Designed miniproteins, single chains, continued (2). Designs and how they scored, part 96

Each design is a single chain, and the fold is of that chain. pLDDT is the mean over its residues in the fold that is shown.

## One batch from the design tools (miniprotein)

Design m7314
Fold by ESMFold2-Fast:
Order: structure tokens, then sequence, then C-alpha cells
Structure m7314 (fold): chain A 74 residues (1-74)
């Protein structure tokens, strides 16, 4: 979906401008690359050593941010 792709780009840009780094930024980048929730959670656990609950919270937070941006673009 073009709208969702654009929203992910905007979220990524806003996080970078705000100085956000680490697992949250990685979650948005993986989402933009077309990764599933399960793939993102596994990668955050294996590459960054994040607990599953933290990885799941990042996925949820990114989804909320994307939904908000989509509403702005509609």
Amino acid sequence: DELRRRALEIVLERLREAGVTGGMLETVEMRAAGRSDEEIIERLQTELGLPRDVAESYVAAVESAVEEVIRELE
C-alpha cells in the first residue's frame, strides 16, 4: 500500500529528527522493509537482545504512529 509506505517514511523521518535511536528506530526500518510482526520481534530479540515484551511494545507503538500518520494523509 502506497499510503502505508509513505506513512512509514514519515514516521522514520520524525523519529530521526527527534533523535530516537535503537530498537524503536530499527522497528520502523524493518516495517518499512516489509517485515512481519513476528520477524521484527525475532530480530529485535536476536540482534539487540531485547526481551519479547519490549519488542512487542515497540511493534505496537510503531503501528499506532503509522495509523496516526495515515489519518493525517487521508
Scores: mean pLDDT 81

Design m7315
Fold by ESMFold2-Fast:
Structure m7315 (fold): chain A 67 residues (1-67)
Amino acid sequence: SREELLARLAELYKRKGMTDSQAERFAKILLEQLEENRDHLTPSAVETLEEIRRALGEDFAEALLAL
């Protein structure tokens, strides 16, 4: 579900040293970018997605791209 994807993304950002509030905010921003502009991702968003694929696995990254 969308809520599960947000929770997993926020957990990744917390591991990078972000606070709970910051992690939730950044997770929402990325998810909104993927939902609205999947075919027109910025280079920064692409790099973040590659990092997510390495950290959380390809299945998780595919779930994000299927939004």
Scores: mean pLDDT 77

Design m7316
Fold by ESMFold2-Fast:
Structure m7316 (fold): chain A 80 residues (1-80)
Amino acid sequence: SKEEELEKLLKELEEHGQELYDIAVEKLSPEQVKELAEEMNKIMLETYEKMKKADVEELKKLLEETKKKLDEVLEKYLKK
């Protein structure tokens, strides 16, 4: 079902976000980690709202686009 696929992909997104957060905790200051977490949470909330409205075929694309956005957030902080 769409709900089962959505739950599976949201778990994958949450696991990806946690991996990026763990890297941030290791490599960044506590202040930068807080700012990164706030920015990542905003992206994840916006994606969750989009995924609720999307069809099943679009869910994987939204997941991959969001993973890329989260990766870009971490990269931005690591370069500074």
Scores: mean pLDDT 85

Design m7317
Fold by ESMFold2-Fast:
Structure m7317 (fold): chain A 64 residues (1-64)
Amino acid sequence: MSLGERLALHEFPQIPAATLRRYVERVRAGEVSVDEAAEELSRRYGLSPRTARGLLEGVLTLDA
């Protein structure tokens, strides 16, 4: 598990590791935008879209 994923899971333990990884992989593959993935996480886990976007961008940046 990457450093970015580990830090994200520490701050948001309600998000399963496999789910977070799948969203990050879909964004990296170009299947969804960061905004689309953030909206899905926001709806599913009750995060604000801004918080979900920051989470995904943080993981993508730290693991770059």
Scores: mean pLDDT 74

Design m7318
Fold by ESMFold2-Fast:
Structure m7318 (fold): chain A 71 residues (1-71)
Amino acid sequence: MEEAEKHLEKGKELVEQAEKAYRSRDLDKAIQLYKEAIEHFEKALKLDPSNEEARELLERVRLMLDYLESQ
């Protein structure tokens, strides 16, 4: 439970950092940070599959990453 919460929180921090990188037009850094956030949200869901917040954030970040990779 605490491990899943730690991964969820770390993922959120990485998303915030990715958004800051995106605003500064550092797309490579934003992509890297979003990929790290995805890994943390995936770990959170493996530890707690019923966590709707982690699932929603994972879906949202994955869509953003797809957008950035397609330019």
Scores: mean pLDDT 84

Design m7319
Fold by ESMFold2-Fast:
Structure m7319 (fold): chain A 66 residues (1-66)
Amino acid sequence: SMMEKEQRINEARQASARALGELQSRRPLSTEAIQAAQEAMREGIREGRSPEEVYRRVREAAERTE
């Protein structure tokens, strides 16, 4: 159902927020790194990736944009 899809999207968004929060608490992030991470989140959600995959992609995108 649409409600189940929306719940998965919300879980993916929460996973992304957790990833960014963890990174920001450990090291300062540039605006570019934050934007890359948010782009990775939007792309992962668009592709229907799991919250775990979105978490990983967000971390990787931020880390690549050093």
Scores: mean pLDDT 83

Design m7320
Fold by ESMFold2-Fast:
Structure m7320 (fold): chain A 111 residues (1-111)
Amino acid sequence: ASASRDVSFDLPAGDYTLRITLTNTGPAPVRVTLTLKSGPALSVNGVPVRAGDVLLEVHLAPGETLEVELALSVPEAGTVTLRFDAESPGEVAVEVRVVLRDAAGAVVWEA
């Protein structure tokens, strides 16, 4: 089985911290891939990335929770769209939480 979810947010130029919490609530192991679907050219953990680039790939056992923090540097304002793709040989049930903080640590976006 497979499932996908897009999240989009508008960002001014600046430095941000993206915290992603993934929980596999299903009975089967799941592979989750995070892709930059669209947006301005930006850097993730100091590495330049473009639309179509895979930012993260993780494997989650049933009941497993994983927290990942990514440092984002945005050189020009734009709308960023991230895609989460989940695949499993069985049922897919993944909870996704995303928190975006600015350089001061204030939450600027959450889903």
Scores: mean pLDDT 85

Design m7321
Fold by ESMFold2-Fast:
Structure m7321 (fold): chain A 62 residues (1-62)
Amino acid sequence: MAELQAQRDAVAARIRETFAELAEAYKDLPKNPEEAQKRIDELRSELDRLTAELVALQAAIG
């Protein structure tokens, strides 16, 4: 229980951080479209992975 809860909290924290990084990348889009778009694509892929992990952990915790 404690280990799964800690993992869930860590994944949730990483999702929040990734969301903040996405917001910054979107701010850079009009100034540096190529670099910003690449970063957005990478961050979206990471969010998909983290979201799947979070769902699995939430299911395991109940």
Scores: mean pLDDT 82

Design m7322
Fold by ESMFold2-Fast:
Structure m7322 (fold): chain A 86 residues (1-86)
Amino acid sequence: SQLLQNAQQALDQGDLESALNHAEQAFDQAKQSGDLDALDQVSTLAGKIQVQAFKQGNTDVKNRAIKLDTDVGVEYLKAAVEKVTA
C-alpha cells in the first residue's frame, strides 16, 4: 500500500502528524477489505508513532495513535473471526 509506505517515510523523517494521517487512511482501506496483513502493519505503525509522540511530549498525536491501535485491534479480531466462520 502506498499509504503504508508514505506513513513509514513520514515516521522515518520525524513527521508524526503526516505519519498518523497516512496510517489512519491505510486503516480505513484495510478495514473495508478485511486485509489482516494491512491491519497488522497499521498497528505496528501506530505503536511506533505512539512511542515517538510520547518522547516528543506530543500528547494529541500520542492519544490519536493509541486510539488508532485500539481500533485496528477490534477490526483485526472481527476480520479474523469472519475468515474462520465463513
Scores: mean pLDDT 85

Design m7323
Fold by ESMFold2-Fast:
Structure m7323 (fold): chain A 96 residues (1-96)
Amino acid sequence: KLEEAKRLLREAGEESVAIAEKYTGPENAKLVRETFEEALRRLEEDPIEGAKYGIELAKKTVDELIKRNPEAKAGWYRAGGRMIKAFEEALKLLEE
């Protein structure tokens, strides 16, 4: 369960970083990576609460990135949407 959740999050996180880099460049991709790595640390400390924290953190990060670059909104939604969905699926796996 936990290892499957972590695998799902790593795959989605790397995909989200790649999307962010393609649409907005390496500085913003670094912020996406830092956000995802922080959420993973929380997940390892408390899997269920960490997954919930990851969902909220990803939503806040998307909002901040849209404020910085509103013209890149579609890219931010793609990158953040991947992470949010991965954390939602991880939460379901961990709650079973």
Scores: mean pLDDT 74

Design m7324
Fold by ESMFold2-Fast:
Structure m7324 (fold): chain A 85 residues (1-85)
Amino acid sequence: MSKENRQEAADALVEELVKLRKEDRELADEILAKISEKLGVEFTFDWEDEEAFEAALAKLKEALTKASAEQILELADIIIEAKEK
């Protein structure tokens, strides 16, 4: 189906985090911690501060552009599994 398009997968991950910000911030924070661990980049999201949130999203997008397609797919699977568990 969808192939390893890093930009498309990265955008999907960011969109999921934006969605979780409104639905379940605690789950979003847990997923973000796993993304940070997987990519080796520390992210601090302040879900209450829109400017800090935008800055963190920019940093996340930059880290995702450096990640392999396999890593991005693994991160997507982690998000899906976390939401189902």
Scores: mean pLDDT 70

Design m7325
Fold by ESMFold2-Fast:
Structure m7325 (fold): chain A 91 residues (1-91)
Amino acid sequence: DVKKQVREMLEKLEKAKELYKQGKIEEARKLLDETREKYSDLLNQIQQDIENEEVGPNVQAYVEVSLEIARKRGEDPSLIEKEEEELKKKL
């Protein structure tokens, strides 16, 4: 369940980034806002788990799904660290 929510959240964020690159700024903004609202509790739980240095299920799900996505794209896992740092800066 949590892994499914993380995957859906990340897919929506990627779609919003693509819309922004296409110049569809209002559509991208709407999707970002909807994603933040829908997954706000999950994002807060992931942030809290990270700050408390807990090996919690939310952090585990986030890391596992992020690594799965990175592997499918052939991306360097170091890109996941940057995404985590961006999440920390928003709180």
Scores: mean pLDDT 65

Design m7326
Fold by ESMFold2-Fast:
Order: sequence, then structure tokens, then C-alpha cells
Structure m7326 (fold): chain A 109 residues (1-109)
Amino acid sequence: LVEQGRQALRAGDYQTAVEYYQQAIAQDPDNSEAHLNRGNALYQLGKYDDAIKDYQRAIDLSGPDNSDALLNLGFSLYQDGKIEEAKKYAQQALKIDPRNSAARSLIEL
């Protein structure tokens, strides 16, 4: 299911990816990777509120050292108009990975 979701993401089949990751989460609700990747698919579909929830869950499950999840949460919050919150998470991502140019760009918006 996680691998099938990843293949769907690579193919640009974002809706199919959401469906596979939803099944993966139903089997293992604590699968951080499934939440992260469903969030990525939802972001591509413009479903920013749903992507935010998945990124928050992925961070809760994987811990605060997931720079990619923090950055993706930040971008989703920015798209949703939550600018100050977006910058907060971008700063957390940058503290974990100081070379993250995308996090720096989001802070400077």
C-alpha cells in the first residue's frame, strides 16, 4: 500500500495516491510515512487544510527532527494564508537543516 501510493505519486496520480495511503493508514494509523506522503498528494491536489492535518500527524509520529515534514507543513500553511504559523515551522525546519534553502525562502516571504 505505501509502495503503491509512492508509485502513484511518481506517476502524478495524486487522487490514487491518496486512496492507497488512506488504506495504509487504516491498517497502521501510526505510519508516519503514509501520513507524510498522503499530505504530499493532498498538497498537489490543492487540499491544503487536509495536507496540514497529515503533516502535523506525521511530525507527531516521527518527532520534531523531520525537516521535510516541517517545511511541507510550512508551505501548506502559507498556501492556506497562515503566514506567521508557516514561518514558525520553516524556522524549525531550518534549525534542523541549516542548508535547507526552501525553508530560508519561506521565512523571507
Scores: mean pLDDT 83

Design m7327
Fold by ESMFold2-Fast:
Structure m7327 (fold): chain A 79 residues (1-79)
Amino acid sequence: SELEKLEEEFGKLWKEVYPKLSQEQIDELSRQIRETVERLQAKLDADKSLSDAEKDELLGIEVGKEFIKLLEEKKKEIE
């Protein structure tokens, strides 16, 4: 349910923002997305109290939230 809502919100923002981005902005966004995933994975991997299943679930939710923030930031840059 929460993941589905995040996916829907991300999809709407992506459809609105992506066609308005320059190639340089697309490359920057792609780098930020990759770095965000790597950072969140490293943070969760450092927490030895979490099971692998809990890490996967939390990673999906936190990645979704951060991706939405990155798209909102790019939307502000193009307006």
Scores: mean pLDDT 80

Design m7328
Fold by ESMFold2-Fast:
Structure m7328 (fold): chain A 100 residues (1-100)
Amino acid sequence: SIDELIEKIRELAEKLPEIKKEIESELDYLKYALEELLKDPKNEKAQLLLQLSIMSLTGLKVVLENRSKKADEEKKKILEEIVKLLDEIIEKAKELLKKS
């Protein structure tokens, strides 16, 4: 589920060359944090990595929301869709931490 959301964001980011690298970097960090947690859900360091990734994604949301306010209609729609997908990822990642 989170992997499917990540791939949807990556596809949308292809249309935003100015911020694509930043988006991809944050998603790569999330993937790494998730893989570490899945290896050992009771590992406090892995839990901290995912928590830090959630904070970083929350920061990315703010950046994208601010960019959407100044974007043309096409880019604004893409940015708003990415923000919605990021919200879903953040919620699912928080749920994983609660189960850990």
Scores: mean pLDDT 87

Design m7329
Fold by ESMFold2-Fast:
Structure m7329 (fold): chain A 67 residues (1-67)
Amino acid sequence: SERELALQTAELLALKLGRELEKRTGLEPVASVEQLSDDLFRITVRTEVEEVVRELTLEELLELARK
């Protein structure tokens, strides 16, 4: 389903952001994906020194899945 694809894409994006943050900081990142509404997802990746937050719509996640 589109929702399952969007969730998988959000998890992959969280892993990518986590790797970038780990490379930049040298610290182990913690990642989470939250569904804020039917059409909105929040990805948070953090270490002790830096936090990265991305909010993406279902449509944006589906577009990323096609790239």
Scores: mean pLDDT 85

Design m7330
Fold by ESMFold2-Fast:
Structure m7330 (fold): chain A 90 residues (1-90)
Amino acid sequence: STKALVEAAIADLEALKTLLSPESQARLDEMIAELRSKMDAPADEVLAAIKAAYEEAARLLREEGRDEDAELLLERMRNVVAGWESVKAA
């Protein structure tokens, strides 16, 4: 399940590259590499890494004047987190 979550997050972040400058793309690639390194980590560490990656990607979008795209990305992050907490509580 954690591997599938990491793979989904990486796919989402890869799709964002088309909206970013080359400098921001390089930073996003660093975050994607970090997520790949966490594939076998405990679920709480994986979730923390995913949150950090989405927050940094949103920051990069805001720096490029893409405030709406940043807000939509953070909303997607919150929905993923809420889904995991709901499953954990059941």
Scores: mean pLDDT 79

Design m7331
Fold by ESMFold2-Fast:
Structure m7331 (fold): chain A 64 residues (1-64)
Amino acid sequence: MSPIQQRYIDGLRQSVELAIRSGDRDMVKAQLDNIKAMIEQLTDPQAIDELRKIAEEAEKAINS
């Protein structure tokens, strides 16, 4: 994965963490949907794995 892709994914992780901490379930759901759509468009296994981990964290927060 490129440094630019890593930076973007790190930013997404931070955004999801902020939404979870704020208790904004609608924002977490919107971000989860966007991440799932991104995974379907990606071919880089490392980027897909990183995004799946973020999606799992978001799903956990919604289901709690």
Scores: mean pLDDT 81

Design m7332
Fold by ESMFold2-Fast:
Structure m7332 (fold): chain A 55 residues (1-55)
Amino acid sequence: HMAELERKLAELQRKVAELEAKRKAIFDTNNQKDKSIVEEARKKRLEKERKELEA
């Protein structure tokens, strides 16, 4: 059944693409989130210290 084989191949390709996208998103989210949080916390602390010194 050519139609069945083609359907199965399309489904497998979709699943692989979905899995790859999911893995990339998890990796990106974890790596970027950690770095972003640290950078933002640093910026906020510096700004607070500057404001406290100015006031």
Scores: mean pLDDT 76

Design m7333
Fold by ESMFold2-Fast:
Structure m7333 (fold): chain A 87 residues (1-87)
Amino acid sequence: MKVTVFVYASEPEALPQAQAAADRIEAEFAGKVTVIVGPADPALAGELMRKAEEEAKKNGDKFIRVPATVNPQASIDAGIAAARAAL
């Protein structure tokens, strides 16, 4: 079973932290996860997240959400833990 991980910035300023968290999750679980990074606009990120969740359900994959805050280490640690638990 594959896992789709959607990383989103809790605030627009946290977009670099969302990208860093996504890179770390993808490196940690290479080939076992599909990682998607939401755009800085919260409304666009919400729509993309909804579409990604629907696509994951169609494919029979698990879907997890990872919020990235301006504290990059906490976001990375939480994302890795959630992805590992879902695998």
Scores: mean pLDDT 77

Design m7334
Fold by ESMFold2-Fast:
Structure m7334 (fold): chain A 58 residues (1-58)
Amino acid sequence: MPLSEEARATLLSLGFPPGSDEELRELVRNFQETLGLPVDGVADQETLDALRGPGGER
């Protein structure tokens, strides 16, 4: 997965630590669906930007 390590770190910082690559993919899909992004389970730049908050939140 292109940005899977950054996605893992981001999700961990948000309190959603994935226990495996499968859980990471599922969490990414859930966030993509919640944020209105294409649900492909791939941690891309758009997904990471949405997870981090474009305003530079804590």
Scores: mean pLDDT 72

Design m7335
Fold by ESMFold2-Fast:
Structure m7335 (fold): chain A 80 residues (1-80)
Amino acid sequence: SELVERALKAVEEAIEAAKAGDVVAMNQAYIEVARLLRQMSPAQRREFLQRVKEMRKKEKDEMAKKLLDAIASYIESLLA
């Protein structure tokens, strides 16, 4: 899904900003993730959640882990 791939790119941008301590860039990328997520179908949201959870398993940076956990929780809230 193009929407899911665009959202994953925004997540990657948010992670890089978080690792760099760039709070402004991190928040902008997070807002973009939220915007794209709202446009997704429930099936696309489940796919995106699975991909975010896989990224979380591979992540070693503590701030990036917290960011991925926050994104996953937000996706889960939209599936409830």
Scores: mean pLDDT 87

Design m7336
Fold by ESMFold2-Fast:
Structure m7336 (fold): chain A 71 residues (1-71)
Amino acid sequence: SDIIQQLTQQAQQQIAQTTDRARSLAPLVGEDEAQRLIDSGRQDTLDQLRQQLLAAGVPQSQVDQAVQQLA
């Protein structure tokens, strides 16, 4: 269970950092482009989380629950 919590927390932090960065760029790139950066960054992070949890031997059902919690 520790690995699920650790990787999920890392993913949450990465999403928050990507969102903050994209938001800071909005005055330069525009609001629509900033939102696209947030959306793609979130999706990439969730895909990476899924791969990391599966590689760590976490059952598919628990991986799906962890990813769904962040989606």
Scores: mean pLDDT 86

Design m7337
Fold by ESMFold2-Fast:
Structure m7337 (fold): chain A 86 residues (1-86)
Amino acid sequence: MPSLEDLLAAVRGAMVSAGMAPEDIERLVEAIRALAEGRLSAEELAEVARELGFPEEYVERIRNAPSVAEAVAALVEALGERVPLA
């Protein structure tokens, strides 16, 4: 299993590649950390993603994610859609 720091590094890299603002990157990173620590629910993380303009399909996947790793996977996939694949 990847560590929380590995998951945060992966999503941070994806957000940078997608051209997200630094303040939005830090907000999402903190929300993922809070979810991992039990301070935030998956539903609350899904609302943060919605506020940051993520598609509803990925927001629903985050809300229903059974683990932090699966919530992060949905975020990384959504961020990949914002960057043209080479």
Scores: mean pLDDT 78

Design m7338
Fold by ESMFold2-Fast:
Structure m7338 (fold): chain A 66 residues (1-66)
Amino acid sequence: MEEEAIEEIMKKAGLSREKARNLLQGAITLLKAFGRELAIQYLMTEGKLDRETAEFIVELAERLLE
């Protein structure tokens, strides 16, 4: 569920709910259009996250697309 994914992102990255939601939605959009690596790069650049956290968010986005 999206809200559970947002809460996990908030806990892991120390982000607000709004920021976590925006990054998750961006990751979902990019994953659908351009694939996994570009979604990871987006989260690292725009979200200013490390690769491990970016990969975690992309994995959550992949689960939501099932």
Scores: mean pLDDT 83

Design m7339
Fold by ESMFold2-Fast:
Structure m7339 (fold): chain A 86 residues (1-86)
Amino acid sequence: DMVELMRKAAELALEAAETGDPLEIDIALALVRMVFGIAKIAGASAEELEKMAEVLEEAAERSPDPEVRRFLEELAEEFRELAEEK
């Protein structure tokens, strides 16, 4: 379940943002980016891509770190763009 995998990755990114540790943030964001790559390779449906974008948008709103928030918002937009091409 790609949506569930993205939800777990987003939760990890939020936990890292709460710690304020740059290394933990970098690793968590790399994992979120990896899930995006897997979704592209696996040919996720437009519906799945839109749901993953929603997960990232919700996580961005909850992020205390503005850099993490911006990263998640930008990646959510990439998911929405991919969904529109389907």
Scores: mean pLDDT 85

Design m7340
Fold by ESMFold2-Fast:
Structure m7340 (fold): chain A 78 residues (1-78)
Amino acid sequence: SEEEFKLLDELREEAEEAKRLGEKLGSERLIEVAEEALEKLEELEEKIRNKELLDLEAVVKELEELRKRIEEERKRLE
């Protein structure tokens, strides 16, 4: 349970950093992906808090997919 919140916090920080980087470099794509990730993280956090039975594997998979998309857009700027 607490592990999911830790993953949410870590990815939120990564997404916020990605958004700041996108703003500095003028990358609309990176800003869009980071904002989408932040919105999905907020939705996941609400769902986790409201569920009595948590599907940990599904949550981790979705968080990993969001992290991957941020990294892919960041690499496109390199």
Scores: mean pLDDT 76

Design m7341
Fold by ESMFold2-Fast:
Structure m7341 (fold): chain A 90 residues (1-90)
Amino acid sequence: MDAEKSRKEKLAQEVAEKMREYLERLSKETGLDLSEGMEVAVDLARKGDIWAGMFLATEKVIQESGVSEEEQMKLVSRMADMADELEKEL
């Protein structure tokens, strides 16, 4: 049980860190202030079900920061890729 919990916690932390990096890059590229949305996204990614957290975090960033539909699709795709990669590593 402890090993499973530790692995899930590691995955959540890695996803949160990669999401922060991605959102920082988006902020620089689009000129949008994503700072508040970024903190919410990172916090949600660290809690509960990782997938639900990532989905809710993405929606929060879009709602609060006005991220374009194109960037929204890129964010969702990036999060899915990150999760698949981390599951293979952990």
Scores: mean pLDDT 62

Design m7342
Fold by ESMFold2-Fast:
Structure m7342 (fold): chain A 115 residues (1-115)
Amino acid sequence: MMSIEEAIRKALEKVYEYYKNNPEASAEEIRELAAKTILELAPDSVLARALAETLLAMSDEEVEELLEKIEKMKNSPPEEREKLFREIVERLMERALPLMQAEVEAARAAARAAA
């Protein structure tokens, strides 16, 4: 079983590989690929479902920003790569936590994951 961070990392890897081979891919295709990958890697996770919903709800501009960050991360040295990865994870988690709270007990989400 993969951790959520590992599932996100794998989803970003698949998105980058797909984008590299299909640079004209629509934002919709990128969103669907990322969401599907996370759900396949963590099928029993409420947080994975919330992350998939977050990805599917991204605007075209947000998808473009994500692709730019992934490309920069791929071409960066290890320390900068991890920094960029954490920034992506933090942005996704900020949006996913309210969605997760809709499916689980509020006390669990708010007490442990609120900033």
Scores: mean pLDDT 78

Design m7343
Fold by ESMFold2-Fast:
Structure m7343 (fold): chain A 92 residues (1-92)
Amino acid sequence: SAPPDYETLLEELRKRLEEALKEGVEMERESQEKLLELIEKAKEGIDKEKAIEEALKLNEILKEFTEEEIKNLNLLELLLLIERAKRALERA
């Protein structure tokens, strides 16, 4: 189960990420849309265990982290890693 304040953190994260994306990566609209979709899914109750499973599948391609490192990430960190990994794969 998610911590009691994580919905507030997701709302704040969504606002900050949208602002940062407009400044840093405004030319990549598809990546911006996917990141916002991930945040909305998290607010609607995305399971941390499912987020870990998705991150592990993406990490099999990137090979940047160990399985234990990914399992120790919080939900927000997992969502950011998943979006970063998907964005990297789409550029390849």
Scores: mean pLDDT 62

Design m7344
Fold by ESMFold2-Fast:
Structure m7344 (fold): chain A 105 residues (1-105)
Amino acid sequence: SATLENIKELIKRLLELLKKGTVRDKTLALFLQISISSDIWIQLRQSKTQEEREEFVREVAKVAEEVGLKDMAKKLLEVIKSKPKTADELADKINEVLRETLKSL
């Protein structure tokens, strides 16, 4: 989907900025993190069933694995196993995984 393609591109750009390590690059990385979080939340809110939300999170986990963020992919799958009941609860847990991943880089 266009949303998954956009998320993958944003994560790749984020990783490149963090690797460069200037104050400006780190600030831009923060803005990209917000953009990724927003795209995920919008997609989860637009999904009509819990099964569609879980499938989207599995696809985001695949994207994370493809860009080399294997621990993030594993943690995203653990979020699904925790059985969040709402789109907002699921989005909050995904955003927590994203924040912790970026803090560890």
Scores: mean pLDDT 82

Design m7345
Fold by ESMFold2-Fast:
Structure m7345 (fold): chain A 67 residues (1-67)
Amino acid sequence: SAELEALLEELARLTGLSVETVRGIVEALSKSSGRGRETILRLAAKDTGVDLERLRELVERILELQR
């Protein structure tokens, strides 16, 4: 999906990570739920300096497109 690839590229640009690293994080998030997912998101936000709410919004959009 062109939209999925565009969102992954935006997330990579925002975090300063590679698209490959971002894809791995999204894969981990897709396999997690509740507290586990929240922990991964908080750690990613802290490590990259990205706002947690912005990171959560982008990740939720990516996960929805992967359904």
Scores: mean pLDDT 80

Design m7346
Fold by ESMFold2-Fast:
Structure m7346 (fold): chain A 61 residues (1-61)
Amino acid sequence: TQLLEEKSYADLPEALQKKVERAAELVTQQGYTAEQAGDELGVTPPTVGAYVKKALEEGLV
């Protein structure tokens, strides 16, 4: 599937795993808003929110 929510973090393509890690780092450690992180990653703010949620569920931050 292509839905982030249907796959565990380990089953995601490496490119998506890196985006999940980067989004979480930008938001939680660098103080970026979802809009700012989305701009840097080339994704929408709701997608950044989904990435950060996934990273928190996996204990990446």
Scores: mean pLDDT 76

Design m7347
Fold by ESMFold2-Fast:
Structure m7347 (fold): chain A 92 residues (1-92)
Amino acid sequence: RPKSQFEKLIEKTKKEKVIYLPEDLDKVPASLLAGYAIEIANLLENPPKEVKFIIFQILSDTDLTWENLKPLIDKIIEIAKSKGFKVEKVKI
């Protein structure tokens, strides 16, 4: 099967240390966005305990909605920035 757009973005992030976020996050399916956020968190070396709690919350949330995901994704991104990652907006 062809690689998904998010799989391609993760591969690029691993090489370049740049996190690529969709410009319209609310238009992305919540399940797909959750998977992407977990993959970004897994790229962090020696992640703070808070990152592990965020991943657990995403995996345990039975009401996975964009509104519930946004603050968790925002926290993961801020932690990644503190670890030297850059963030860029992309069109999907």
Scores: mean pLDDT 71

Design m7348
Fold by ESMFold2-Fast:
Structure m7348 (fold): chain A 74 residues (1-74)
Amino acid sequence: FELVENNIEEIALLLAQELVENYPKEKWEEELEKVTKAFAEYLKSKGVPEEKAEELAKKIYELAKKYIEEGKLE
């Protein structure tokens, strides 16, 4: 859990890079939502409280979206 919290920026960057490399632009938002929802469910399955799991997933979503929109990966 804390390892995820300490590496949120790295996780978000890797996710953004994978989306840009493997998906067309019109699919980025759909795949980003899908992956971050799956990630929240994964954290819950590992015993992370629902509120914290959803907060972490939201932070990853917002950061990955920002990296894609700002063009840091292009």
Scores: mean pLDDT 75

